# Ledger of designs, part 32: designed miniproteins, single chains, continued (2)

Each design is a single chain, and the fold is of that chain. pLDDT is the mean over its residues in the fold that is shown.

## One batch from the design tools (miniprotein)

Design m5082
Fold by ESMFold2-Fast:
Structure m5082 (fold): chain A 66 residues (1-66)
Amino acid sequence: ASPQVSVLQAAFELRLSLTSEDLTMLLEAADVTAVALSLYARLPPEKREEFLSLLPPELREQLKSQ
């Protein structure tokens, strides 16, 4: 699956609140990494590992490198 779809699926699985801006970036701006990083930063620490486990390896590595 595309990184975009993977981020949407991860948000759905963890029941994360996506703003209209988040959805626009994923669907129109295609800045998937920025949205994923924003969601990751907004998560409590206990949820971050679960979020990372739902992402594709390449996107997961980008978030871990921050």
Scores: mean pLDDT 71

Design m5083
Fold by ESMFold2-Fast:
Structure m5083 (fold): chain A 115 residues (1-115)
Amino acid sequence: GPLAAEVRRLQAELDELVEKYRAGEISKEEFIERLKQLVDRLVELARRSTDPAVLEAIVGLFARIAYLLDELDAPEEVKNYFIDAAKEIREVARKLGHEEIADRVDLLISQLKAR
């Protein structure tokens, strides 16, 4: 459906963004700002979704972003931005009755807080 296609486009945008950052074409600060824009779009897609498969894909992409923040040694302020976004995705999953997806988001929040 259209939401699944939008998640796939965001996955492709993340892949291109990672390549640009690793090639030195964009700064760490620009990369973090672009990751914030991607996660805001993931939150919007989550709010529009009723399909658990789409929500799973959103959480999978969020997990990739969380891993990148760890590689970047992102400061606590930046991590808190993504934690707040994760909490919004978690609340969408809970309201739709997808507790297994909400639990996976809780794990990501714990990982963002830990190291």
Scores: mean pLDDT 89

Design m5084
Fold by ESMFold2-Fast:
Structure m5084 (fold): chain A 59 residues (1-59)
Amino acid sequence: MSEAEAIGLATRHEALQLGLSEEEAEAIGRKARDLVEAGVPAREAGRIAGQEIERLLAR
């Protein structure tokens, strides 16, 4: 498994645990994976995805 795949899966799992829908969790996980694939450091991609999860939960 690549680092991008690992971050995507971890982000998706966290989103589901925090109460996002399966569809929302998949979209956020994909975004985190795509950021790492584009050269964003895994830590920064995780931070960006975490902030997006918080925004979605606050609606």
Scores: mean pLDDT 82

Design m5085
Fold by ESMFold2-Fast:
Structure m5085 (fold): chain A 57 residues (1-57)
Amino acid sequence: SAAAKVAENIAKGKTPEELRRMAERLEQAASKYDGETQKELREAADVLRKIAEEKEK
């Protein structure tokens, strides 16, 4: 998805800790939106968390 691709680009050069902090901020921002925007923000947060976990393997 577009949200996943944006999250991958944002994740370049970031540490796992920075990625988790960004994911938390996106999750918090999602509560301020509804519908498709909220889903996209949550998807981006999930992608950032997955990239953080992969970097720690």
Scores: mean pLDDT 80

Design m5086
Fold by ESMFold2-Fast:
Structure m5086 (fold): chain A 94 residues (1-94)
Amino acid sequence: MAEEIKEEARRIYEEALRAIEKGDAKRALELTRRLLDLAIRALNEGHYELAREIAEKAIELARRVAEKFPEYRLEAELLQGLAGIIIGLANLLS
């Protein structure tokens, strides 16, 4: 389970970076949400360190989106907030 989540997260992260480079903010945000879903799955399965790592990657992507696409800044900031909650939960449960 952990290795499968980790590999899927890497794939999604790389796709999101490519979407940002190509100017596809909507795709990048969709992929960032998928990373957060994987982080929640990792939390639910007791993989707290992995959940934190994935949530930190989601924060990085959301920051890049907010910087490059000001029209999506509020949505990107919301995703950063959700990732912060996941990190907090991972720290409390570990």
Scores: mean pLDDT 88

Design m5087
Fold by ESMFold2-Fast:
Structure m5087 (fold): chain A 63 residues (1-63)
Amino acid sequence: MTVEELLEILKRSYTKSTDIQPDIDLGKAFAELGVTREQYRELMKNRNNDEKTRKILEEILKK
């Protein structure tokens, strides 16, 4: 999974769609990457700042 793919999943979750699928997709990506609750909170705090969000996602994807 790339930073771009994960950012797109996050953006879909933020859109407040009546469909819960974006939240399910985010949850699956979260589980696969082993994202911590702390990292998730940091992403939510920076949801309107794409540059900071990309940096956090790069750290998550760094193996």
Scores: mean pLDDT 70

Design m5088
Fold by ESMFold2-Fast:
Order: structure tokens, then C-alpha cells, then sequence
Structure m5088 (fold): chain A 96 residues (1-96)
């Protein structure tokens, strides 16, 4: 999945702004909170502007990290489902 979007960036010649919008849309579809979406987009911009990565590489890294974070979140939620006493407020604090 991350590799597919990195290829799309390269094939279409997407600029940084277009790549940021693609990542934002993809992460929103994955159900990530706005704070993590903004952090991923800011990370792409920083890596590209510092000349450390090209746009496609930065997109692949950000999406790979986001997919990993989603798996961790799902794992935590499965653990919390076994504990009836955990409040919604405590769950929200884990993702602050």
C-alpha cells in the first residue's frame, strides 16, 4: 500500500502540496486522529525540505509509520475490550 502510493507520486509527478493532500486523504480513510495526520504531513514536508528524502520516499515512510500505528492502536483497543472498567476518557488520553 505505501509502495503503491509512492509509485503514484512518482508516475504523476506530484508536487509536495499534492503529495501532502494524498497522504492526508489516505490517513483519514485509515481512521487516524487529526493530530497524527497533521504530524505525518509535517514530517513529509520537513524531510523533503531538508533534502533527506524525495517526495515519494517521504510519502512511503509516513504511510508505513501510519499503518504501523493503526495496528498498534487496534492491538491496544483489543486489550482494552477485555477490561470493562476503562473509561472513554482514559482511551482518549492514550492517543494525546
Amino acid sequence: MAEELGREVKEKGLDLDEAKELVRRTLKELGLPESLINAAVDTIERLVEEGRMDIAEAVELALGLAEGMKLIREGVENILKTRRGISEEEIEKLWE
Scores: mean pLDDT 72

Design m5089
Fold by ESMFold2-Fast:
Structure m5089 (fold): chain A 63 residues (1-63)
Amino acid sequence: SSLIQKAQEVQKEMQKKVQELGKQSSDYNAEGDYVKSHQINQEAGKLRKQGQQQVDQLLQQSK
């Protein structure tokens, strides 16, 4: 149960951070800084992948 709660918290924090990065990327794109926009999108992708892996591990252990 505690592991499920931790997984939910990690997922929530990941979603929040990914949304914040997505907003920053959109802002840079609107300013014409496509290189920075792309870099932030790559960071968001990595964060999403790492967060999902962590969630999956916690859920697998919680069985």
Scores: mean pLDDT 84

Design m5090
Fold by ESMFold2-Fast:
Structure m5090 (fold): chain A 90 residues (1-90)
Amino acid sequence: SIEEIQKKIIELAKQVGPEVTELAKELVENAKKAIEALKNKDFRSYSIYTFRMMALATEIVLKARQAGKEETAEKINELVNELYKLILES
């Protein structure tokens, strides 16, 4: 489920550190806003929130790699891609 993926992203981010955990929480918030925008057929807001979500994902992955957490970075990237697919299918 979307909720389980959001929870897993935050848990993996905690393994990297507090800064990346906060970025993961912001990613989850943007994902929630993207879902709401899509339900309302607000495709402009949907595009903005999905762009922010993916930008945050990129930053999280880069910071995790810089911290030597390559496997964690790969898992977060996979979960974000799955989250994005589930949002589109909503």
Scores: mean pLDDT 89

Design m5091
Fold by ESMFold2-Fast:
Structure m5091 (fold): chain A 62 residues (1-62)
Amino acid sequence: SIADARRINDLARAGRPAEALAEARRLIDGGADAAALVDTARKEKLAVAAAIIEAVARQQAA
């Protein structure tokens, strides 16, 4: 959701990247659609959140 993408972005911008990564992993592991989250983050111009979610999704797909 947009709220999830904003939370990830806010954590990263606050200098808490480990928590931002953990939140992204928690969402994807919980069944969130990673592609939809990335699309939402990009549309909301949450560039840091989009990059984090995309990186986590790629790592899990590998």
Scores: mean pLDDT 82

Design m5092
Fold by ESMFold2-Fast:
Structure m5092 (fold): chain A 79 residues (1-79)
Amino acid sequence: LEEAAELLLRACRLVMDAAKDREQLLRAIAALLRVIGAELNKDKEELRRAAEDVLALAEELGCEEAVALARRALELIEA
């Protein structure tokens, strides 16, 4: 799960950089905080939900690298 969290932190940084408005930026920050909280608490289900949120935002923003990172993180979580 540590590897999945690292991938999601990288994806969150990319979607923060790609955010076009304050709402998208706040969603990216919220997802980042959820990833950090899930990793600290070893909460697999919260990490999965955070990964789904990051993936949805990355797809909305067209950030292909972040989409790939979030999908890889989900594979590691579900393994």
Scores: mean pLDDT 83

Design m5093
Fold by ESMFold2-Fast:
Structure m5093 (fold): chain A 91 residues (1-91)
Amino acid sequence: EDLKEVAEAYRRALEAMAQGIDAVKELIKEATKRSEKAQRALAETVVRGATPEQLDEVLKAIRDSGLPQSVIDEAEKLAEEKRKAIEAARA
């Protein structure tokens, strides 16, 4: 069951990212109703898929979402790793 929720969270995150940042924000807000595994999968997917310009907005939405602190902490860690990768690739 958890694997199905994780797969669904991943799919919904990809669909929301294709629709734009407002859809991503709505999905993050809805994620509070999901299992922690689905919340983590969703947060990871939207952070990884965000453009450099969207990353701060996505991370703010995650911080303000009311998701468990453990999910927020993991998302912040992934965002920091992504920022470092972007800097290394272009700076």
Scores: mean pLDDT 78

Design m5094
Fold by ESMFold2-Fast:
Structure m5094 (fold): chain A 67 residues (1-67)
Amino acid sequence: ASPEEIERAREEALKRALEVANKPGATHDDIVATVRAFADEWAPRLTPEQVAEIALEASNAALKALS
């Protein structure tokens, strides 16, 4: 994957995870499901290490946003 594609994947994962976290009544399970769906969608385009790194980053940001 190009640096531009990796950056797009990172932005997409973070956007999806934060959108879910900002919904009223959002749970940890909602964040996990969203990040898992992202990982499944992008797995053919990225290395397993890149997917894992982006997924972890998005999960951490979204979990911090939960109130």
Scores: mean pLDDT 81

Design m5095
Fold by ESMFold2-Fast:
Structure m5095 (fold): chain A 66 residues (1-66)
Amino acid sequence: STKEDLKKKLEEAEKLWSQPDAENHSQAGVLFAEMVRELGIAERLGRGSESPSVGELKKEIEEAIE
């Protein structure tokens, strides 16, 4: 299901981001961007004057999955 798929993508993105190499961080960024696009929350994240942190991305994605 879509909710399970998004939760799995979030878990994979967090795992990649926790690893200390640029390639995994790049891949995590792609997964976060895909989830933001799929959930339609880019506008909400764009209300700030700076790029959202990974923690902010995770919070908004978790809230939007519900």
Scores: mean pLDDT 74

Design m5096
Fold by ESMFold2-Fast:
Structure m5096 (fold): chain A 79 residues (1-79)
Amino acid sequence: TQQRQQLAQQIGQQSLQDAGLDGGTVTIQVQGNQVGVLVEAPGPPDDAGMQQTLQRLQQAQDKIKQQLEQQGFTVSSIR
């Protein structure tokens, strides 16, 4: 459904923004109640920044999964 696709996309994008990954992108595919999520974040300029970016990315992925499941979706894939 178009409404569910829009909600899932909004949840994904908001979660990236909340995690401080404003330059990141979220691609969400909805099939009935199943959702596939791809999260991409900009790479940091150095190795120290990489660890922080990976931590924020994990937080964003966890939040996306949690919020989608609260809306009745089944997260079939998240990367």
Scores: mean pLDDT 74

Design m5097
Fold by ESMFold2-Fast:
Structure m5097 (fold): chain A 76 residues (1-76)
Amino acid sequence: DRTARLLAVGEEARRLVDEIAKQNPEAAKHASRALEAAFAGDRETADQHLKRVEELVDPETAERIRRLADEIYELS
């Protein structure tokens, strides 16, 4: 079920952005914008914000958000 999968990805995205916000509010702003752009199918805008997140957070967190964005594109 695409709808159930999209809801699950949305919940994970919300949790990850909240987690990032507790460590670095600026990174969380870029993470939120990247995921919003990914849900809209705007890959160029999403990639710009993901690059900024990668500069501000650890590599593991950066990889997690990039994988979520990729999954969102596959569901679109």
Scores: mean pLDDT 82

Design m5098
Fold by ESMFold2-Fast:
Structure m5098 (fold): chain A 74 residues (1-74)
Amino acid sequence: MLPEEVLEILNRHLKNPTDTPTRDQIEELIRGLLTFDHPAVRDELEALLASLPEELDEETLTRLAQILGKAFGL
């Protein structure tokens, strides 16, 4: 079960907020972030996208929330 804080951070960046983000929504979010000039987090986002599991886990979503915090000061 995702921590509420992680889910809230992710939902701030998702086009359609949800309690159960899909892999496709997370992939779209990461790809969208990669269109911005954020060189400090680019490698981390590319690595996360490349290692994105078929079934989303808490570790993957928590790591994305941490990268978002680093990129946007959240």
Scores: mean pLDDT 73

Design m5099
Fold by ESMFold2-Fast:
Structure m5099 (fold): chain A 85 residues (1-85)
Amino acid sequence: SSAYAAVERVIALLEQAAKESTDPEVIATLEQAARSLRAVLEAKRSAESMNAVIDDVITALQMQSNPEMQKTAEEIREIRAQTEA
């Protein structure tokens, strides 16, 4: 489904952003978010549940004052918007 594809794209984005970061806190936060999304994907939850977890990841990253986390959140938002279009 498009929701599963969106989760896989978000996981890939989070893992790539973590590899490009030099900040241990950013790396740890992005890797934890990727693990959380992987768990939801493996559980084969509904599309609504997957979208909700993506939205939670976006919110968590945007609440940080870190520019790398905020930029990553905006890129995830774009993936999320494409799923609804």
Scores: mean pLDDT 81

Design m5100
Fold by ESMFold2-Fast:
Structure m5100 (fold): chain A 81 residues (1-81)
Amino acid sequence: MDPEVQQLIKEAQELIKEFQEIIKKSKDPELIKEAQELIEEAQNLINTLKNVGLDEKLVRQARETIKKLKEKKKELEEKLK
């Protein structure tokens, strides 16, 4: 597997773990639901990357998706404070 694709999969897996920790700390059903939806989006990205491999358009889209997931993680973390 291409190192760039492996790195994107690793980043998505790390985000899934971070969203799972947010779910564990939250008592807000809406926040939990949002985090679960983001986990599902990250899992779908991992599956796509594993099945397609190195495709320039897919890698670009994956980077943008990971960026959005990181931004959403920060938003959810702020709601926990």
Scores: mean pLDDT 82

Design m5101
Fold by ESMFold2-Fast:
Structure m5101 (fold): chain A 66 residues (1-66)
Amino acid sequence: KIVTYEATAVRDYTVPGDPPLTIKKGDKVTITVDTSTGESTLTVNGQTVKNPDSRVAGVLENIKEI
């Protein structure tokens, strides 16, 4: 089952990866989790990164399941 969350960034943050993904304050962030595989994807500004580190949650507010 796929669960999707939406959140708003409250500060700038660079999600580590190759390539790194930059989040800016005020951006809308979507996180999709596949509960059957445990994989997650983060999408912001049309860019996607798989399995972002948990520190990204520290820059997101108003996190809700959609």
Scores: mean pLDDT 77

Design m5102
Fold by ESMFold2-Fast:
Structure m5102 (fold): chain A 92 residues (1-92)
Amino acid sequence: SVETQTAAAITAAAISMIGGEVSVELGEKTGSKELVEGALESIRSAEESIKRARELAAQSKNKEEDLKLLDKILKETEEVRERALKLKKEIE
């Protein structure tokens, strides 16, 4: 169902965002350029999943709830991106 596909896309977005958050936190502790690059890659993956989930949510009976959750994930993704970009400048 479209609801199942939307839930899967939201889950993928959340997992990618969390991966980025962990990578940036460890990057801040270690100064690792590889972890910064990993965080930015995870953020790109999260943004792609968010776009896909928004398209699916538009057709879902749970549209309002799904979009609210996606807005939360997007906000957290933007925060991780800002942290990763700041860290990248400090390492360079």
Scores: mean pLDDT 88

Design m5103
Fold by ESMFold2-Fast:
Structure m5103 (fold): chain A 86 residues (1-86)
Amino acid sequence: SSVERQIAEIERLGERVRELTRKAIEARKTGTLEGEMEAGAYEVALASTLVSSEIAAKKAKDPRVKAALEKLAELARQGLDEVTRA
């Protein structure tokens, strides 16, 4: 169904959030200026995903899609917290 396709796409974005979080932490742990700048770029991508997911969740008509977007926003927020602590 259209709803199931939307949820699958949101879940794929969640996997991307996890990968961006991991890459940001690895980049920051290098202790280099290049690594810090690379980590910052990933933080911008995570922040963009957080904001976009929250806006999309408010507009979502289907409660399953809304719940999936809210989970994506929470995952992006947690990723940002982890990167900031690294």
Scores: mean pLDDT 91

Design m5104
Fold by ESMFold2-Fast:
Structure m5104 (fold): chain A 95 residues (1-95)
Amino acid sequence: SMAAEIQAVVQEAVDQAAAELRRLLFTPEGQKELMERAKVLGSIRKAVEQRVDELVQQASQDVLDKTGSQDAADQTAAQTRAALDREIEAFGRRL
């Protein structure tokens, strides 16, 4: 169904955003990018927060472009933010 196809696009966008945040936080290449961003923004926390906002916006826009559905884009933004916040909480508990 069209609803199932839209949900697949939403889930793919959420999963891609989560994978990119995991790369940023848990790989040497990602950590280097994070540190370079932190030098400009003054803190690692601000660098992570900025990247989360970018990933939420990118995921939402990608779904809007692919589906033409603002409701699907809004759902993607909410689900992406929840998924990324969960990963940051898990990361922060280790610091």
Scores: mean pLDDT 87

Design m5105
Fold by ESMFold2-Fast:
Structure m5105 (fold): chain A 90 residues (1-90)
Amino acid sequence: MTEEELFKKLLMEILRFVKELLEKGEPKEEIIEKLNKYSEEVVAKLKEQGLEDVAQDLEAVVESVKKMLEELSKEEAIKILEEAIEELEE
């Protein structure tokens, strides 16, 4: 697996995870907390493997997703996540 393929896989996993929690009606605050915990664990593992660039890119994605959750409605956030997931599948 290339670093690009790994990043794409992790990005897809994060987007699907957040979308699922939103669809289940979890509060945005709880989703952000879970996202922070997931990000911390994954970033630590990537850094241990010497994948610092992938870790940095993933941290940037997590911060963007958190900002989106804070600024957008649930319906708008789900739509953006769904479109991003579909684009990544191609």
Scores: mean pLDDT 82

Design m5106
Fold by ESMFold2-Fast:
Structure m5106 (fold): chain A 76 residues (1-76)
Amino acid sequence: DEAERQARIAELNAEMQKAIDEANKTYKDGLEKAQKYLEEGNVDEANRALFEAGRKIAEANGKVKRYQREADELAA
């Protein structure tokens, strides 16, 4: 059913957007935390905050790639 296929693609696009929004929030939160540690003179904790943010962004990118692959398969 074309309608069911299009509905699923729309759902996957919404999940991709949610993952992108979460990645953007994680990036912002990581920068704010790192800046606070730098203001305290704690470079090691600032770097740790950036690495933790990077891990979460990588997870979100993985979700986006998975949803994109499923959407591409449905659009074939």
Scores: mean pLDDT 83

Design m5107
Fold by ESMFold2-Fast:
Structure m5107 (fold): chain A 89 residues (1-89)
Amino acid sequence: MEKLKKAKEELEKLLKEKSASIDKILEILQTYLGFSDAQLEEARAAIEADTSRTLEEVVQELIRVLDGQIQHIEAQEEAARAAELAAAL
């Protein structure tokens, strides 16, 4: 969970500083999300092949995906805590 939040924060920083690059995006994915070399090369190829979006738009989409994953995990953790309390009663 914390790694997803840090990845989102670093991506938001790239947008704010207008310093978005493919290399920096991939470094964030590797450092915080544990992407393999194969996954990083696939991501690079996908970003380079996408002529319909700017790098800033790619970063914005990644932030949306991470935000959705964070919300989903938080909802699952809350449900798990509720189940533990129910089992204790």
Scores: mean pLDDT 76

Design m5108
Fold by ESMFold2-Fast:
Structure m5108 (fold): chain A 82 residues (1-82)
Amino acid sequence: MKLLSIEEIEKEIKELKEKIKELEEEIKRLERELRELERRGASEEEIERLRLEIELLEGMKALLEGMLSYLEKILKKKKEEQ
């Protein structure tokens, strides 16, 4: 079982925050594309495909935010033990 040090946890938190930010920007980009497709009267299939992609990325973001919350709790507990 791989025990994470305080330094490793802080690194993981930083990396997760960066990944969450990247996902937020990608979601915003896809939401802009979705609005453009809807305005242009794109096919229902193209619109639905893009909606599913947005939902998948939002799900990934929620999962990473959950991981971030767990790591922050672990970090707080480890710092209190010092």
Scores: mean pLDDT 83

Design m5109
Fold by ESMFold2-Fast:
Structure m5109 (fold): chain A 65 residues (1-65)
Amino acid sequence: GATQDAINTTVSIAESIVSNNSTLSETEIFDAIKKSAESILKSLDADQASIASTKIVSIVKSSLS
């Protein structure tokens, strides 16, 4: 559904930013992801936004390790 599509889109944005910006700090990568996905994240309720944020954090940390 639309919620899962929004979460999947934020995940794709996160993976793209991490993959193309290996020289950025973790904080800069998170800021870039939040800025790029801001409109999508604002369309989600608190629970859905929490799920999306958890997935983004996991992707960033795994990709930088």
Scores: mean pLDDT 76

Design m5110
Fold by ESMFold2-Fast:
Structure m5110 (fold): chain A 83 residues (1-83)
Amino acid sequence: MSPETELQREVTIGVLEIAFASLITSSKKNKVPKEELIKELKRMADLIKKEATTYFLSRGEEEAAKELVKEIEEILKERIKEI
């Protein structure tokens, strides 16, 4: 809820979106099976959730951590529907 928390949320989502776009583009170029791409998207989302949780908890912002995890999970779900 602080300006710093909001900035970190936006940066985290931006990094996630870039990582997903890169994985999807690379997967199409290299003819990677859909199931393998989905597995890698889930792995990337898990890594980013873990880092975000650690960061926000270190600042005492437990609710912000929970909300960001939900947002990451919804983005992952939407991206999987599009491939």
Scores: mean pLDDT 83

Design m5111
Fold by ESMFold2-Fast:
Structure m5111 (fold): chain A 70 residues (1-70)
Amino acid sequence: MEKELLKVLEEAKKRFDEIEEKNGLAEESIKKELQEVFDEALELLYNGEMTKEKVEEIKKRLEELLKKAE
């Protein structure tokens, strides 16, 4: 669980950085929402509340944010 979630977060961060490098800085609202998703994911993980279903929800939210950043 932890390893899978951390990989998802790491890949999302890398893709976001690549989008900003190619297209310029994303809107502040998108950056804030991305940080909120990361904070929520880590909070759930540290509290032992992370599930496979929640990992998939986080992954979907990150994909939507990355699409908006493009």
Scores: mean pLDDT 80

Design m5112
Fold by ESMFold2-Fast:
Structure m5112 (fold): chain A 73 residues (1-73)
Amino acid sequence: LPSKAEIEAEIARLRAAGAEPELIEYAELVLEEKFEEAVELLREVRKKKVGEGDEEKIKEEQKRIIEEAKKAL
């Protein structure tokens, strides 16, 4: 598993690249082992996008974020 320092470096890289604030917040919650709060953040993002009528795109986005976070953990 990547070290805490490697995860912190990845978060810093995402910030420098101008990643979405929600993605940065999710990564920080995962780093702090606040998985319950991280899942809740993903739910909030999903709720905001449900009105756009594309459930499949929302699920793919969630999978991508979760996989990226797991690889960073």
Scores: mean pLDDT 66

Design m5113
Fold by ESMFold2-Fast:
Structure m5113 (fold): chain A 53 residues (1-53)
Amino acid sequence: SPEVQEQIAQEKADVEDLAKGLVDHTPFDEELARKFAKMIVDIAIEELEKFKK
C-alpha cells in the first residue's frame, strides 16, 4: 500500500539521520552506527504502534 512505501522511506531516513548523529558523537564507525540506529528506530516504531492500537 502507499502507506507502507511511505513508512519504509521514513524508516530509512530516520536510520540515516540517527546513524550520522552517532558517528559525529561516538567512536562508532558507519556500519556499527547504522546497526544501532536501525535497532533504536525499530523499537521506537514498535512502541508507538502499541500506543495507537
Scores: mean pLDDT 76

Design m5114
Fold by ESMFold2-Fast:
Structure m5114 (fold): chain A 102 residues (1-102)
Amino acid sequence: SKKAEEILERGKKLIEAYVRLNLDPKTAEEVIKIVERGVKELKRLVRENASVAQIKAAGDKYGKELGTTLSNNGASLNTVMNVVEGFRQMVDEVIEELEKAR
């Protein structure tokens, strides 16, 4: 759905802005690449009419990768939580939109 893709683009931009303000440039680039890959996969799943379970599984996968990458680069627990929860909230909004459209 068009609205689901708009949610993904908005969420991506918000996380990227947060990451650029709160992380060193190298860690920010690594995190942004994960967010971009996650959003790209989520858009593909939305376009292919994938199940809510598949979309949630992809969201969980990228959320874990974000958490691991941030922790390995020495990000604060607060920054890790804000980025991972921001990504999960974006995925939950996509799921809610898809359930309303189905």
Scores: mean pLDDT 89

Design m5115
Fold by ESMFold2-Fast:
Order: sequence, then C-alpha cells, then structure tokens
Structure m5115 (fold): chain A 96 residues (1-96)
Amino acid sequence: SDELTAMVQALNDALSNGSREEIIEALRAALEWARASTDETHRRLLLEAMVAVLEHEFPDDAELQALAAEAREALRAGDVDRALALVEEAVRLAEA
C-alpha cells in the first residue's frame, strides 16, 4: 500500500506541477510498477489513476484518448493485462 500510495502521489504531484515531461516520467514509473506488481487490485487501481491522468492531460490527442477509453473499458471488464498494454501504448504516444 505504501508503494501504491507513493506512485499515486507522484502522478498527482506531476499533474499539479503542470510539466508535460514530469507527467510522462511519472506515468512511465507507474507503468513499470504496475508491470512488476503481483497484486491485481493494486495494478487495477494504479492503471485507473493513469487512465485519468491521460484523459486530463491529453484531451485533444484523439489516438491517445481512444487508447485511454479502451483501457477504461478493459478495466471495467476486469481485463487488467489488456488495460496495462493499452496504457503502455498511450504512454509511448505521449512521449512522441
């Protein structure tokens, strides 16, 4: 829980500070943590937070918003692995 709390806090801090590069770095760190986590509930909660950040920070990026929407649907269906893959692709697009 402490690690999850730290990752969510880092995402919120990056969002509040307004730097696009800091937001991308926080998303990348959260993605690596989600990939390494064996707790599906923690993975789901972190991916939900990442999707919210992607929706908020890149509202005019149609491709990224489509990936975020698909990730949200995957999370609703309980398909955490699919959501992880979609968020990974969205972060890759955000870095371009």
Scores: mean pLDDT 82

Design m5116
Fold by ESMFold2-Fast:
Structure m5116 (fold): chain A 65 residues (1-65)
Amino acid sequence: STQDQIQKLQDQVNQQLAAIDAATNEEIAKTTDPQKQALLRQIADGVKALLQAVADLTIRKLEES
């Protein structure tokens, strides 16, 4: 069903968001440079925002089908 497809997509997106957070935290932990830490957070936030935006568009397309 469309609901099952949406749920699977949301689960996949949540898994990817968690992986981005884990990787970002690992890299932040490896540096003492506050400017580099800030840049890593900014990049991660941007990537997560883009992933969520693409997911939202995909969900809308599934609902229109």
Scores: mean pLDDT 87

Design m5117
Fold by ESMFold2-Fast:
Structure m5117 (fold): chain A 87 residues (1-87)
Amino acid sequence: SAEVRARLRALVRRATAAANASTDPRSQELLLQVAAGAQEVLLEPTLETFETALAHIRELRARAPPELQPLLDEVEAEMRAVRDAVA
């Protein structure tokens, strides 16, 4: 749906903007990986791609510094909400 795609585009933009604002190369790389995962879901929004993206976000959160945890929590919650709207 148009709403689902708009929400996924917003996630891609948010993660990319956070990466561009980051001065830490590791945080930048991690946030770009989050954006790439959201973009894969945007290109092919299936239950499988949502599950893959959510699993990947979980792995990235485990490696992320504490200052990125709130943003990654919000991204994960939004990805789950969008998945649930498609199911």
Scores: mean pLDDT 85

